# Designed miniproteins, single chains, continued (3), part 88

Each design is a single chain, and the fold is of that chain. pLDDT is the mean over its residues in the fold that is shown.

## One batch from the design tools (miniprotein)

Design m11052
Fold by ESMFold2-Fast:
Structure m11052 (fold): chain A 93 residues (1-93)
Amino acid sequence: MAQLQALYQELGKVYNDFLEGKISVEEATKRVEELIAQIRKLLSPEQQAKLDKLLAEFKKAAKTSSKKEVQKKFGEFLEEVGRLLLEEVARQA
């Protein structure tokens, strides 16, 4: 529980650093992959599959889209990951 919140907060920091131009698309993608790998280990197989799909969609956007579109897609990704983590929290309650 506390571990999921901490990892999600770290994703939010990566997002803010990217929006502020402190890190590149490549660095943001790398940090997201590392954090998502840690989150994945804390989830059920069903939620892992959903997370894997969200990450794949984000990575595709990061590779093929303009910086402005990647910023938008990163925000959408962060919102969807947040919803998935809330579902996992609710299941454990």
Scores: mean pLDDT 83

Design m11053
Fold by ESMFold2-Fast:
Structure m11053 (fold): chain A 87 residues (1-87)
Amino acid sequence: MMSPAEKLVLRTLLEIRELVAAGASTEEVLAHLRRSVAQLRATFSDEEVARALEALIRGIEQDEDIPADVKAALIAELRRELAAVRA
C-alpha cells in the first residue's frame, strides 16, 4: 500500500510528464515542481519530505520521456530543496 507522500510523488511525476508532452517551458515545469514540494513540506515531517524528494529525484532520473535539459533543471531544484530540509 502506498503512503500519502508516495502518492504525491507519483502524481507530481505524472503531472511533469503531461506538461512536457504539452510543450510546457522548463520554467512552467519548475513552477509545478515547486508547488508540489511546498505541499510536501506543509503536510509531512522533514524525514518524510527528504525521503519523498529522494524518490522524486530517482523517478525523474529514470524517466525516458523528459528531455535531458529539463531533467537537469528539475534535479538541481530538488537537490537544493533536499539540502534545505536536511539543514
Scores: mean pLDDT 83

Design m11054
Fold by ESMFold2-Fast:
Structure m11054 (fold): chain A 100 residues (1-100)
Amino acid sequence: MSKEEIKEKLQEAARLMGQAIVELGLPDADKKVEELQLYAREAFEALDNGDYEKAIEALKKMIEIAREVLAQAPEDHPGVEKLREAISLLEEVIEELKKR
């Protein structure tokens, strides 16, 4: 997987998570979006610097946010599929970065 493909997957995962968090309307939505933006920025910066260990840690934090939101989501909400897809994309990126 190229560095460009990794960045595209990270961007798509962040987009899906942000959309799902807003659509779910949880009481802590604003806080979760701020945390997501912080870790996404940290991951992109680490990728640009070739710091793959730091990128992996930021991606793991994004997955933690997604799982916390997913635990509070109604099973029938469309945001559930977006969160699961985002987690899958982030896990694929982590496995690719571990090879570098």
Scores: mean pLDDT 84

Design m11055
Fold by ESMFold2-Fast:
Structure m11055 (fold): chain A 92 residues (1-92)
Amino acid sequence: STEELKKKLLENVEKAKEESKSKDPWVRISAGITLIVNGEQLYKLGYTEEAKEVLKEAIKIFEELTKHPDPKIAEEAKILLDEARKKLKELE
């Protein structure tokens, strides 16, 4: 069941990576949050290296969104970027 759960988490990660390419910046924010959540679950299951890679993907999404011309999107992205960076540091 742990291997089946890992597979489902990685499938969620791939879907979130695809959603991160959305034209809607709020869909991209949601995708980044999904990556953080699934990354933390991978870490709890002992998949530390996969968790780190997933958190790095979330960081990349939020870094791009901090440059968005809508200040509400850029501000939300900055908050989530700080959170994602802190979570990644805790795994190191």
Scores: mean pLDDT 91

Design m11056
Fold by ESMFold2-Fast:
Structure m11056 (fold): chain A 94 residues (1-94)
Amino acid sequence: ATFTFQFETKEQAELFAEAVRLAGDKVGAQVSVTINEDGTVTVTIEAPGVLKERKARSVIYGKDGRKILEVELTIGPSGDVLELKITFHNLYAP
């Protein structure tokens, strides 16, 4: 499956790329992330069908231990992406 997102900053795009790769690794999916010249981010996720639903959560924390970004990825029994949920917390807030 392929998704395209727009982020306000390059740093947000890079944090998202890291989080989605980590989530994909946990469910045995191959994740490709491209940051485009127009500032959009294209994510391609490919997973094998294992006849079982798989979920992964990846969380990026700041130096103070506060959550910056959460990614939840759900892969269906046939290897289809059922959900890719992204939650940004207060990025760079003091």
Scores: mean pLDDT 77

Design m11057
Fold by ESMFold2-Fast:
Parts: C-alpha cells; sequence; structure tokens
Structure m11057 (fold): chain A 79 residues (1-79)
C-alpha cells in the first residue's frame, strides 16, 4: 500500500540521517557525506511521487511539491 511505502521511506530516511550524523561527527571524507546526501535526495524524490497520489487538493499538492523540490535541491547542493 502507499502508506506502507511511505513508512518504509520514512524509516530509510531516518536511517540515512543517523548515518549522516555519524559521518559528520567522525569527520568522514566529503565524498562519503555527499553519497549519503544524494541517497537522501533520491528517497525524497520517491516520497514526493507517493505524496502526489495522496494529496487531492491542487493548491496543497503544489505547495507540498514545491517544498520537497526545495529540500531535494538543498540536499544535492550540500553534496
Amino acid sequence: SLEEELRALEAELAKLGAQLYDLVKNKAPQDEIAKVLRQMAALVRRAKALLAQLIKDPALRAQAEAYLDRLIAHLEELA
């Protein structure tokens, strides 16, 4: 179901967030940090596609998509 897919994506994002925290804390190489940031951006893109199917209000959908697009851009720019 869409809800199960969203929960799985949320769990994976939380896992990557914890990995990112550990990498930054341990002063890991920038390429390793960049890899995790790119993986997070890919998961946000997948979440955006799933959320677009759940949000029926066009104005709310557009606002949510714009927010997620900015988040994706920020993650990719930091990578």
Scores: mean pLDDT 85

Design m11058
Fold by ESMFold2-Fast:
Structure m11058 (fold): chain A 72 residues (1-72)
Amino acid sequence: AQLQQRNILTTDSNLSDDDAIALAIQLAQQGQAASSNQNFPISAVVINPDNTATTATLLQGQLISIDTTQLP
């Protein structure tokens, strides 16, 4: 599977799950606003110092997925 993630942010301190999700959604919304084509999904990833990665994906202004993965 190809990972086409845009808007990656590494944090200096561990965010709560709620804060990481909110920030990932905000970054994905910013990426979508900058996009000339609303038919392409926009993803944003927030990475905590503990290697927890939170990904939010938007399509046409709608949140279609949130995923939280512990990186190895």
Scores: mean pLDDT 74

Design m11059
Fold by ESMFold2-Fast:
Structure m11059 (fold): chain A 54 residues (1-54)
Amino acid sequence: SEIVDKAVERIAPEEIKDEVRAFVEGWIRGFKLDENDEKLVERLVKLAVDTLSL
């Protein structure tokens, strides 16, 4: 998703971008979330970054 890719590029640290993208796309697919909801996608990217940074 272009929206996911843009949010990952903007928010995620370089070293974990691929892992963050995989988490966000997994959540969108698994929970059938709207991948075009920019605010939802931004929140998911931040959640993935926080999860992977622990």
Scores: mean pLDDT 83

Design m11060
Fold by ESMFold2-Fast:
Structure m11060 (fold): chain A 66 residues (1-66)
Amino acid sequence: SLEEKKKEIIEEVKELLKTEDLSGSEVFEYVKKKLKEEFPEFSDEEINKLALEIVEEATLEILEEE
């Protein structure tokens, strides 16, 4: 489901942010690309909104862990 995939991507984003391998903009573009591949039926507007929500949730969860 979308919710299950969203949680999976959030965990991947958290790992990327913790390793500091990518900039915030690179992480955002990674999430957008992954969402487009998994949900090609979604519009660019929907993909952008979901990507922003995922990056924000991942960042907040990291702050809660630290």
Scores: mean pLDDT 78

Design m11061
Fold by ESMFold2-Fast:
Structure m11061 (fold): chain A 90 residues (1-90)
Amino acid sequence: AEEEVKKAIDEVEKAMEGASPEARQLGRGAADSIKKAVEAAKNGDFETAARYLASAGILAMGADLLGHPEVAEAVRKAIERASKIIDELK
């Protein structure tokens, strides 16, 4: 489960390699929020987990608006993966 989230985050980092500094900052923020969401869910705090995933989604939208749909798509895939893992913890 954690290894699968790490792989999804690694895909976000790879998508950021060609992105602007601003888009990379958004991608890093999204990756950090996804990690915090999974950690909150492991501690039974599913409300905090949902808020972190929502924050990552907003950052993905920001990357898309900056002309980096590849970063936005990688973040959205990571959110989907994390959401599935969080649901399995319920």
Scores: mean pLDDT 85

Design m11062
Fold by ESMFold2-Fast:
Structure m11062 (fold): chain A 91 residues (1-91)
Amino acid sequence: MFSPELKEQVLEFIAEQREEIAKLPEDSPYREPLTLFLKSLEALLEEKPEEAEALLEESIATARETLDPETAEAFAAQARGLYQKALEMGS
């Protein structure tokens, strides 16, 4: 379970990442995959692991459709790694 301190840290991370996404061009192929990934982290904080996992998989699927294969697989590896770390910190 996420401690209040850890939940606050993850929410701050999400807020910072949303500011970075806002700096991307409106038609950036990174915008949708990153937005879905951040939603997966929010669902995890809300103790909705099934929704969080679905959003993570949608994020990766969207990246594979919009990004080149090498970039999409790098994104998938990083997203899964960050998600797994958040899950372990909440346990």
Scores: mean pLDDT 82

Design m11063
Fold by ESMFold2-Fast:
Structure m11063 (fold): chain A 98 residues (1-98)
Amino acid sequence: MNRKQLEAETLAALARMAVALGRISLKDVLEKNPKAKEAFDKAEELVDQAISAVRAGNYEEAAKLFEEAADVLRKAGPEFQPLADILRKIAEELRKLA
């Protein structure tokens, strides 16, 4: 694997871990707020699509999907802002590789 693809795959792995940790830390919010859970589930779907785009070498498309996931989370509530910020930063780094 070339260095550019390895860096992109590492960013995708960090995004997956951030979402998994977010699900654990936000468990109470997700259980008590069905709308927040719906938004989080949508963001997870977008992150999975972004990871698939990374694997295909489509870094620009992956960055757009991570930005969309971040936007969905930001609109769900202030509790999701840290996760949204992480996904936006990952999108910025992926765009530099495109």
Scores: mean pLDDT 88

Design m11064
Fold by ESMFold2-Fast:
Structure m11064 (fold): chain A 67 residues (1-67)
Amino acid sequence: GLTREQVRQVLEELKKHLSPEMREIVDRVERENRDASSLELLKRVYSVLTPENRDLLSALVERELGR
């Protein structure tokens, strides 16, 4: 799986493509889940996204796992 630092990099890249309102929601999920596993954090972020942004998150995760 992804390390915590890799998840952080994926979420920072994702946030560049989100609206300001959506970025605030993702930032809040990260703060509330600071002690969660990498997988649990990704699942919780995924659950708050639109379908289009979920596809983007999945693509970013796959790219990071392929390294």
Scores: mean pLDDT 84

Design m11065
Fold by ESMFold2-Fast:
Structure m11065 (fold): chain A 106 residues (1-106)
Amino acid sequence: MADEIVERIRKLVEEDKITNSEAVALGALATLIAAREEGRRSVKVFVKGYYDGVEEIFEVTIELAGPTLAEAARRYAEGLQGLYDTDGSPIARKAAEEARRLAEEL
């Protein structure tokens, strides 16, 4: 499950369909899912950057934030809601809704 989300994020980044902020936001959600399903506390996601005059894809490790899975889910939901409130990203809104749902189930 989490690996499927990570692969989808990579494809969306490669196709310029999401921003780096949105990729990190979805990566946070994937980290919550991986922690719940596999006991994993981090996932790797991909973002576009600029190095030595060339646009490249960089690997970023997203680590679970907070002392508990429920607390991490709440913090991610708040951060993702803030991102949506700032830039209107439907991806951030959807991720915030899913993080809130996970926080309620944990």
Scores: mean pLDDT 73

Design m11066
Fold by ESMFold2-Fast:
Structure m11066 (fold): chain A 100 residues (1-100)
Amino acid sequence: MLTPEQRQAEADAAIAGVEGILDEMVRLAEKSGATPEQLAKMRELRDKAVEAARAGDFETAHKYILELADIAEQAGVDRKTVTSLEVAANILLAAANFFR
């Protein structure tokens, strides 16, 4: 039913969704009092996770998402909020992998 072009568009949209969720984790960490060093590391991990996902390395992308989530929790973001965003990001990673 979906063309190869439509499947690629869905995969790209899912990866963009992952990037948005990781940006939200960074925003919440900043509001929770994360240090400049923590924020810099989270942004580095976000970029690496998105790059890995675009390359089709979803295992590496998932690893970077976990590391970013750990820093967000250390910065004082509520554990339930971090877990909910992490689950949402992983659902979108699974969608990107499915459409690829």
Scores: mean pLDDT 87

Design m11067
Fold by ESMFold2-Fast:
Structure m11067 (fold): chain A 102 residues (1-102)
Amino acid sequence: SSDIEQLVEAIEELKKVAIEGIRENKSAEEIEKLIDEKLEEFRSQNPSPQVEALLSVAADSLKDAIKKAIEEKKSPEEMIELVELNAERLKQAGVEALRLIA
């Protein structure tokens, strides 16, 4: 499905910008902005309502995980691992949701 491919690619790109922000020692606010900017790039491609909804959920989940990790004073390495694990879970859940709609 093109929707599945688009969703997986978009979540992977959200993960990449989040990890880049962590590596650059950016604040939670700065990383949130990077995720939101990347999400808007995908929204500009006019995804289906289902893909847009799942991308919004994925972006919010990643932002929340990063904010919590920073509050808990996790290392950059621990935050990167958390982001990678969350992105994988979000990809799996989103793919399953899209398959159920088909």
Scores: mean pLDDT 88

Design m11068
Fold by ESMFold2-Fast:
Structure m11068 (fold): chain A 74 residues (1-74)
Amino acid sequence: DFVARVAARQAVKEALAQGDKATVTIVLPKHLVEPFLKWLKKEAERAGLKITSVKLEDVNPLFVKVTVELERVP
């Protein structure tokens, strides 16, 4: 849970550095994907961002590649 929250905060920081539209890609253990997305939504809302798309791709039996697109809320 704590690790997922830290990853979500870092993803939001990377998105803010990209500008009005952002794409963030992270590889996570499968068990952290759901907690990460939960925290990502909350941290994005705090930063004035909205999640526009989420893509999940299996990397191997233990890890998932998560690609998230975010946009700044006016």
Scores: mean pLDDT 84

Design m11069
Fold by ESMFold2-Fast:
Parts: sequence; C-alpha cells; structure tokens
Structure m11069 (fold): chain A 82 residues (1-82)
Amino acid sequence: SLSEEVRKALDELASAAEKGDVEKVKKLSEQIVELLKKAKDITSVQEAIGRLDALGSLSSGEVKKVIEEGKKKLEELKKELE
C-alpha cells in the first residue's frame, strides 16, 4: 500500500493538474519518484503508476506530458526493483 506521504503527494498532484499548474505537477512528480526510490516497494510503485496513468488520461497539453514523464520514471524504477 502507498505510504501516507506518497498518497498526499499524489492527491496534491491531481489538484495541481486540474488547475494547470505545470511547475507544481513537475515538483510533486519528482517528490513521488524520490519517496518511492527510498521505499523500494514494487507494489507501491505499481499503485503510483496506475494513479498517474489515470490522471494522465484526463489531462492535456504540458500537464499531460509532465505526468507521462513522471510515470516513465516510475516504470524505470519498477524495472530496477524486479
């Protein structure tokens, strides 16, 4: 399961994405990746990938690109943990 810190960051990222705040989406995405790198829990990484995928499908433009970049970094992390 996702830690409270990662869950909160994902919720804040979703809110920032709805507002079109590209800089905040990028910062929160980087924070989530770093938190999950420290946790080294493949299930939490998979859950975060799923949440970013869902959010990306509802997003457009630069916000979508930043979310997809964050998802790509999490997919790379998942491969490192396998």
Scores: mean pLDDT 86

Design m11070
Fold by ESMFold2-Fast:
Structure m11070 (fold): chain A 66 residues (1-66)
Amino acid sequence: MELVEKLSKEELEQLRAAFEAGRLTVAAVERLDLPEDLRAGLIEAVRAGQVGEVWRAVEEKLRELE
């Protein structure tokens, strides 16, 4: 996921917390402190049903940053 590669560790951790709360929604993404283009891209991914792909990419990237 190209979007996930552009996120900082703090942004990735915020996104992981949203997934762990049981639901990633457009409203949850709107509340994240993200650059406008990345936020828009994440909203499009959620609308496209790519939530599982985003989740896996976030977990993978966070493991790389450890």
Scores: mean pLDDT 72

Design m11071
Fold by ESMFold2-Fast:
Structure m11071 (fold): chain A 110 residues (1-110)
Amino acid sequence: SMIQELMREVLDALEAHPHAHIVADEIDPAEYPGYYDYIPDPVSLSSIRERIDAGEITSIEEFEGLLNRLFLQYTTLNPEDSEEFAQVLELNRLAQRLIAEARAIVEANS
């Protein structure tokens, strides 16, 4: 569907970002020991893509919710004064812009 194609385009753009490696793959327990105390249901760009491909995500709102959960995950795991925290906020700003563009396309074609 058009929505699935738009979601994949947003993920492709996020994955192309220089700091995508922070959020792209499963949480590394060596980097974040004990993360399960804070993040019982972890997500990544990879796991979100898998859910899109499985047809589990059917709306831009649901997709936005998962991306918000992803960024909250990494702002929880990283100290506010860390470089990683700042990079996650940069990725979130890009994601919010791309989601707004995708939503506008869906609305224009509804």
Scores: mean pLDDT 87

Design m11072
Fold by ESMFold2-Fast:
Structure m11072 (fold): chain A 80 residues (1-80)
Amino acid sequence: SRKEELEKQLKAAEEELKKILEKINNDPRMSEEAKKEVEKVVKESLEKMKELIENEDIEGFAEVWKETIEKINEIELEAR
């Protein structure tokens, strides 16, 4: 079903975001402020993705994922 496929994509997204957080938390060049900001982005994005899955919004899910990665990249760029 569409919802089941989106739930699989959410699990993949959660795993990828965990890897990103691990890299950022282990990067000595990243400030504590930047690390907290990335954690906030990850939490807010996962909540939005869960809401979109409930509405079976595939396009919205993809857009939130794209925006999440872009925001994380912006935080990394500003912190370095």
Scores: mean pLDDT 83

Design m11073
Fold by ESMFold2-Fast:
Structure m11073 (fold): chain A 77 residues (1-77)
Amino acid sequence: SKEIEDETTVALARIAVAVSKVSKPKTEEQKKEHIADAQKQVDRLREMKKKLSPKYQPEIDEDIKELEAEIEKLKKE
């Protein structure tokens, strides 16, 4: 069903965000690569949001917000 598809999509997005957060860069080069990858993930989440039912969109907005916060944190360090 559409609801199961949307719920699965949201769950997979949440896992991807969690994986990004636990992957700690050890070098300046790895940090730059991590920031670039996180920005690409934000773009993917924005496209994914367009295809989801409105009731699931706030959860994707939270995922985007968390990745953007991680990017800003890495830029300051």
Scores: mean pLDDT 81

Design m11074
Fold by ESMFold2-Fast:
Structure m11074 (fold): chain A 63 residues (1-63)
Amino acid sequence: SADEALRAAVEAARAGNATAAAVGAQEVKKLYPELDQELLDRAIAAAKAGNAAEAAELLESLL
């Protein structure tokens, strides 16, 4: 589900694994087009920049 996929990406981000968070957020974006795509893009960009804490906050706002 979208909730489970988002939680997995959030957990990766909270663990400081920015790479896994970026991959997880990208997967959520592809599988769940009904979610806020702009917010997902911002979370992916934050994760790719190594800002795991920002990525976690953005992804949590979708839960």
Scores: mean pLDDT 84

Design m11075
Fold by ESMFold2-Fast:
Order: C-alpha cells, then structure tokens, then sequence
Structure m11075 (fold): chain A 87 residues (1-87)
C-alpha cells in the first residue's frame, strides 16, 4: 500500500540521517558533503514516492548506496547496506 511505502521511506531516510551524523562525528565527510548527499537523497525519496512501488523503493536503496560509496569507506557502506536490507 501507499502507507507502507511512505513508512519504508521514512525509515530509510532515518537510517540515512544516522549514517550522515556518524560520518560527520568520525570526520569521514565534511558538512558540505553531508548536505549535498542529503539533498540528492531527498530527490531520490521524492521520485520513489511519485512511483509508489516496492521496486522503486529497492532501486532508491541501490542509488543511495552508490552515492555513499563515492564518499565513505567500504566498511561504513556495508553497515548502511545491512540496515537498509532490514527495511
């Protein structure tokens, strides 16, 4: 349902916020990089909401992981992947 998709998107974005906060605390990214990642991910969330499908949610998760791979060490990306797989 659309409600279930919205709930999943909220949970995914919460995981993203936690990942960005931890990366900032560890000095792995700059505040500017964190803002750029957050903004790009919000665009992906909006697209998934408009599509309103489970497939769109899964594709968004893959794109989120690809964005983080460009900025974070592989070990931090694997932690994010594990959290996203639970949603």
Amino acid sequence: SMEEIKEKLIKIFDVVKETLEEALKKGLITPEEAKELRDKILELVDKALEEGTEEAVEEMKKEILELFRKVLPEEEVKKLEEKLEKI
Scores: mean pLDDT 87

Design m11076
Fold by ESMFold2-Fast:
Structure m11076 (fold): chain A 78 residues (1-78)
Amino acid sequence: MILSEEEAEEAERAAREAAAAGDHRAAAGTLANLAVSLYAAGERERAEEAFRRALELAPDEEAAERLRAFYEQAVAAV
């Protein structure tokens, strides 16, 4: 999977807009997907930062656990 900077910028924008609208679940999900794409592109430091931000935006522990499981499964496939 190849991630362009344009795609990364669009994901960051979508996450910011969702968070500004109060949709923290959507914002967290968008950042988690961005983190997976960054990890697959070899940008691990950026991936870890995006995933950390996703966890901070997770509205509850159930959402946080789902994000962790998703990320762990995705990075194991790389």
Scores: mean pLDDT 79

Design m11077
Fold by ESMFold2-Fast:
Structure m11077 (fold): chain A 94 residues (1-94)
Amino acid sequence: SSAIRERAERLRRTLIELARQVSTASPLERDEIIALVRMLGNVLVKSAPPDLQAQIREAVDRLIAALEAGDSAGAIEAAEEVSRLDLESELRKS
């Protein structure tokens, strides 16, 4: 649905913006970004169909690893993967 796709685009935009910030973030700001991504990731995994939970967890873990490394490009790529998997999850629940 349009609403599901709009939600997915908002999530994608939010995650990419956080990923973009990590390369210039202070250690404290990076910890805040990682904490937000972990919290959001846990919600996405718990709300996903059982067969997608592992895939979403893996994508979130890759995003967190890139953020911890200060790898903005890798974090953006992982953020797009998380967003694609979340869209699939939401469409399957509809």
Scores: mean pLDDT 85

Design m11078
Fold by ESMFold2-Fast:
Structure m11078 (fold): chain A 98 residues (1-98)
Amino acid sequence: MDEIIKKLKEAMNEFLEKVREVADGETANEIARLLVEGYKRIVEAIKNGDLEKAKQIFEELYKKLEEIVARSPVNKEALQKILDEFKKKLDEILKEAE
């Protein structure tokens, strides 16, 4: 479990770093806030052995992140690509936890 949580934190930090490089400050801050909140909930679900709940929380988080990206005033295509790569990485990490 600690290894999965470490991989999730690393993926989250990498995603946030890429977002900060291309997004405006307001969009980057909204993404960071939602991601930190979502990460805590996903980690709690994993620690409780509830991988299905962890996946559900991530799908809800992804949908909210897509809505923020869709209304970004700058670099929408780059942000969507970063978000899609993040989703792929998270899906792989959660599959390893099974």
Scores: mean pLDDT 83

Design m11079
Fold by ESMFold2-Fast:
Structure m11079 (fold): chain A 87 residues (1-87)
Amino acid sequence: SLPSFTVRVALVSGETPEGVLTAREVTITLGPTLNEKALEELLAAIETEALPENAAALRRMLELAKEKGWYVESVEFAPPRELRLPA
């Protein structure tokens, strides 16, 4: 069977005029066994919280993983924080 592995992604919910992003870290375990509740919670967060480009990138990642037989097994959401991208 395929191994399980963990990825950490940014769920980006906002951007200030000064270029500061508001985001939370999302820890996703991908593996051979789908947890439907975890997937539903992740998709709901992407739909309701994520900026359009971030949402599109996250959905593409999940679809590519699914095509390779890696499903969402668990999701953990960190509290939101401000992120400043390096210049």
Scores: mean pLDDT 82

Design m11080
Fold by ESMFold2-Fast:
Formats: structure tokens, C-alpha cells, sequence
Structure m11080 (fold): chain A 58 residues (1-58)
């Protein structure tokens, strides 16, 4: 939930840009420096947001 919200915030902030999952991971990691956020977790969060219709295909 917290990770999904952070990924959504990043995607909305950069809505005019085609961010890779790795770029999203780096930006989310900066928001949570005390937590390790894997690329796989970011990819799953993106898929979840796409299922909810909150973001377009990345």
C-alpha cells in the first residue's frame, strides 16, 4: 500500500515522461532511504496500479 502510493506519486509527478521501472525504483528509494525497495516490488506496484486503472501502461 505505502509502496503503491509512492509509485503512483512518482508516476503522477512525471506524467509527461516515460519512466522505466528502474527509474521509478530509484525515485521511490530516495523517498524511503531506510528501506530497501527492489525492482520486482516496483514492477508489482505498477501492475497493481494498472489493474486499478490508476495509471497507463509504463
Amino acid sequence: SMLVAAVLEVLQAFEGSHLTAKQIQQLVQQKFPDQFISLAQVQKAIQHLQEQGLVVEV
Scores: mean pLDDT 75

Design m11081
Fold by ESMFold2-Fast:
Structure m11081 (fold): chain A 62 residues (1-62)
Amino acid sequence: DMQEAIERAERRGQEAMKEVKEIREEMIKNKEIKPLEELKSLDEQAELSKKIAERYRERREE
């Protein structure tokens, strides 16, 4: 019961991470965001995360 719920949550997390990685790659290709290796500050990381989350949300709503 609880184990099944944990496994379901893990699967959802893995799928979400896969979509986030795909979105990140597309945004980097389109030059909308910098690769992680080029980020020099926490503010840049926060901005990148916000843009990825917004794109992920748009894809989920469509």
Scores: mean pLDDT 70

Design m11082
Fold by ESMFold2-Fast:
Structure m11082 (fold): chain A 68 residues (1-68)
Amino acid sequence: SMETERAIAEVRELAERVRQAIRDRDPRAPDLILELLDFGAAHQDNPEVQRVWSELMAEVAAEAAEAA
């Protein structure tokens, strides 16, 4: 559906912003991580969005671990 395609595009862009903020040690990174978590909660009933979101969350977690 168009809603699923839009949501996947939005979460991919948000995850890229989060990962970049972590790499740049941007003080906004925690707020962007919360936005990504809220996105997952808002789309919990969409399995295709959840699959993409969970993959992106793993990438964000790896980036955060490397930055620590």
Scores: mean pLDDT 87

Design m11083
Fold by ESMFold2-Fast:
Structure m11083 (fold): chain A 82 residues (1-82)
Amino acid sequence: MMEEKVEKFKSVLDVTKELTKKRAEELVKQGKYEEARKVVEQAILNLKSAAETLYPDNKEVHELVEEYEKEMREIMEELLKK
């Protein structure tokens, strides 16, 4: 039961990462760097809030959110580097 909930949350993280990356890339192409950064930061904040609200005591979910945050920040740094 716990593993099934974590797998579902991981799927949400994967989908959110792909959608956020595409949106950030579109904004960067338009020269809207501040908006692109805000979209990434908002996605990270929303997932942290969801994990705290839905899975406050689930260490595995919180570790997944930390890894997601790291990956999203790396994507943003690459997009803004140019």
Scores: mean pLDDT 78

Design m11084
Fold by ESMFold2-Fast:
Structure m11084 (fold): chain A 101 residues (1-101)
Amino acid sequence: KESLLAQLKKLMESQADSQIDWSKLEEQIARLERRVAEYLAAGDLRRAATALFSLGQAYFRLGDYERAIEAYRRALALYRQVGSPDAARVEEALREVEEAL
């Protein structure tokens, strides 16, 4: 259990602690995870990477930095595999998450 003033600052900063907003984000995350699986099954690695990048951004907004990093790393691996310049955007997002830790 945490009692850090930094946590209070994060809560005051977001002011988005409504369960309604969080449940909508969870549904969006579940849809993105299903889309990733669909694109991977279809061999559409570029779209799978884009969906994983969006998934990472959703986790970052939720403050779930561990899952955000995992999603970003997966997106980065796929973008690098297909040679997409979008890999650079994922690298920038990873730096932002690491700075927020």
Scores: mean pLDDT 75

Design m11085
Fold by ESMFold2-Fast:
Structure m11085 (fold): chain A 83 residues (1-83)
Amino acid sequence: SKKVEEAYERVREAALELEKLAKENSDNPEVQELAKEAMQRAQELVGQGKKAYDQGDYDLAVEYYERAREVLEEALKKIKELS
């Protein structure tokens, strides 16, 4: 489904931005902690989304990917406030 693919790509975009921002702030422990925690939570949500996709529940897969994106975007917002 295009909708599932779009949701997943948005997660990937946010993850890449977070990784870049974490590298730019490699000497800031608070930034490193926020980035690691957000990445871990996003990976767990992506895993849940893939499970839903495998079961044929594409709407639930999109919901999990959107939640993963929200976690990453929240971390990005917090890190930008620290810089």
Scores: mean pLDDT 88

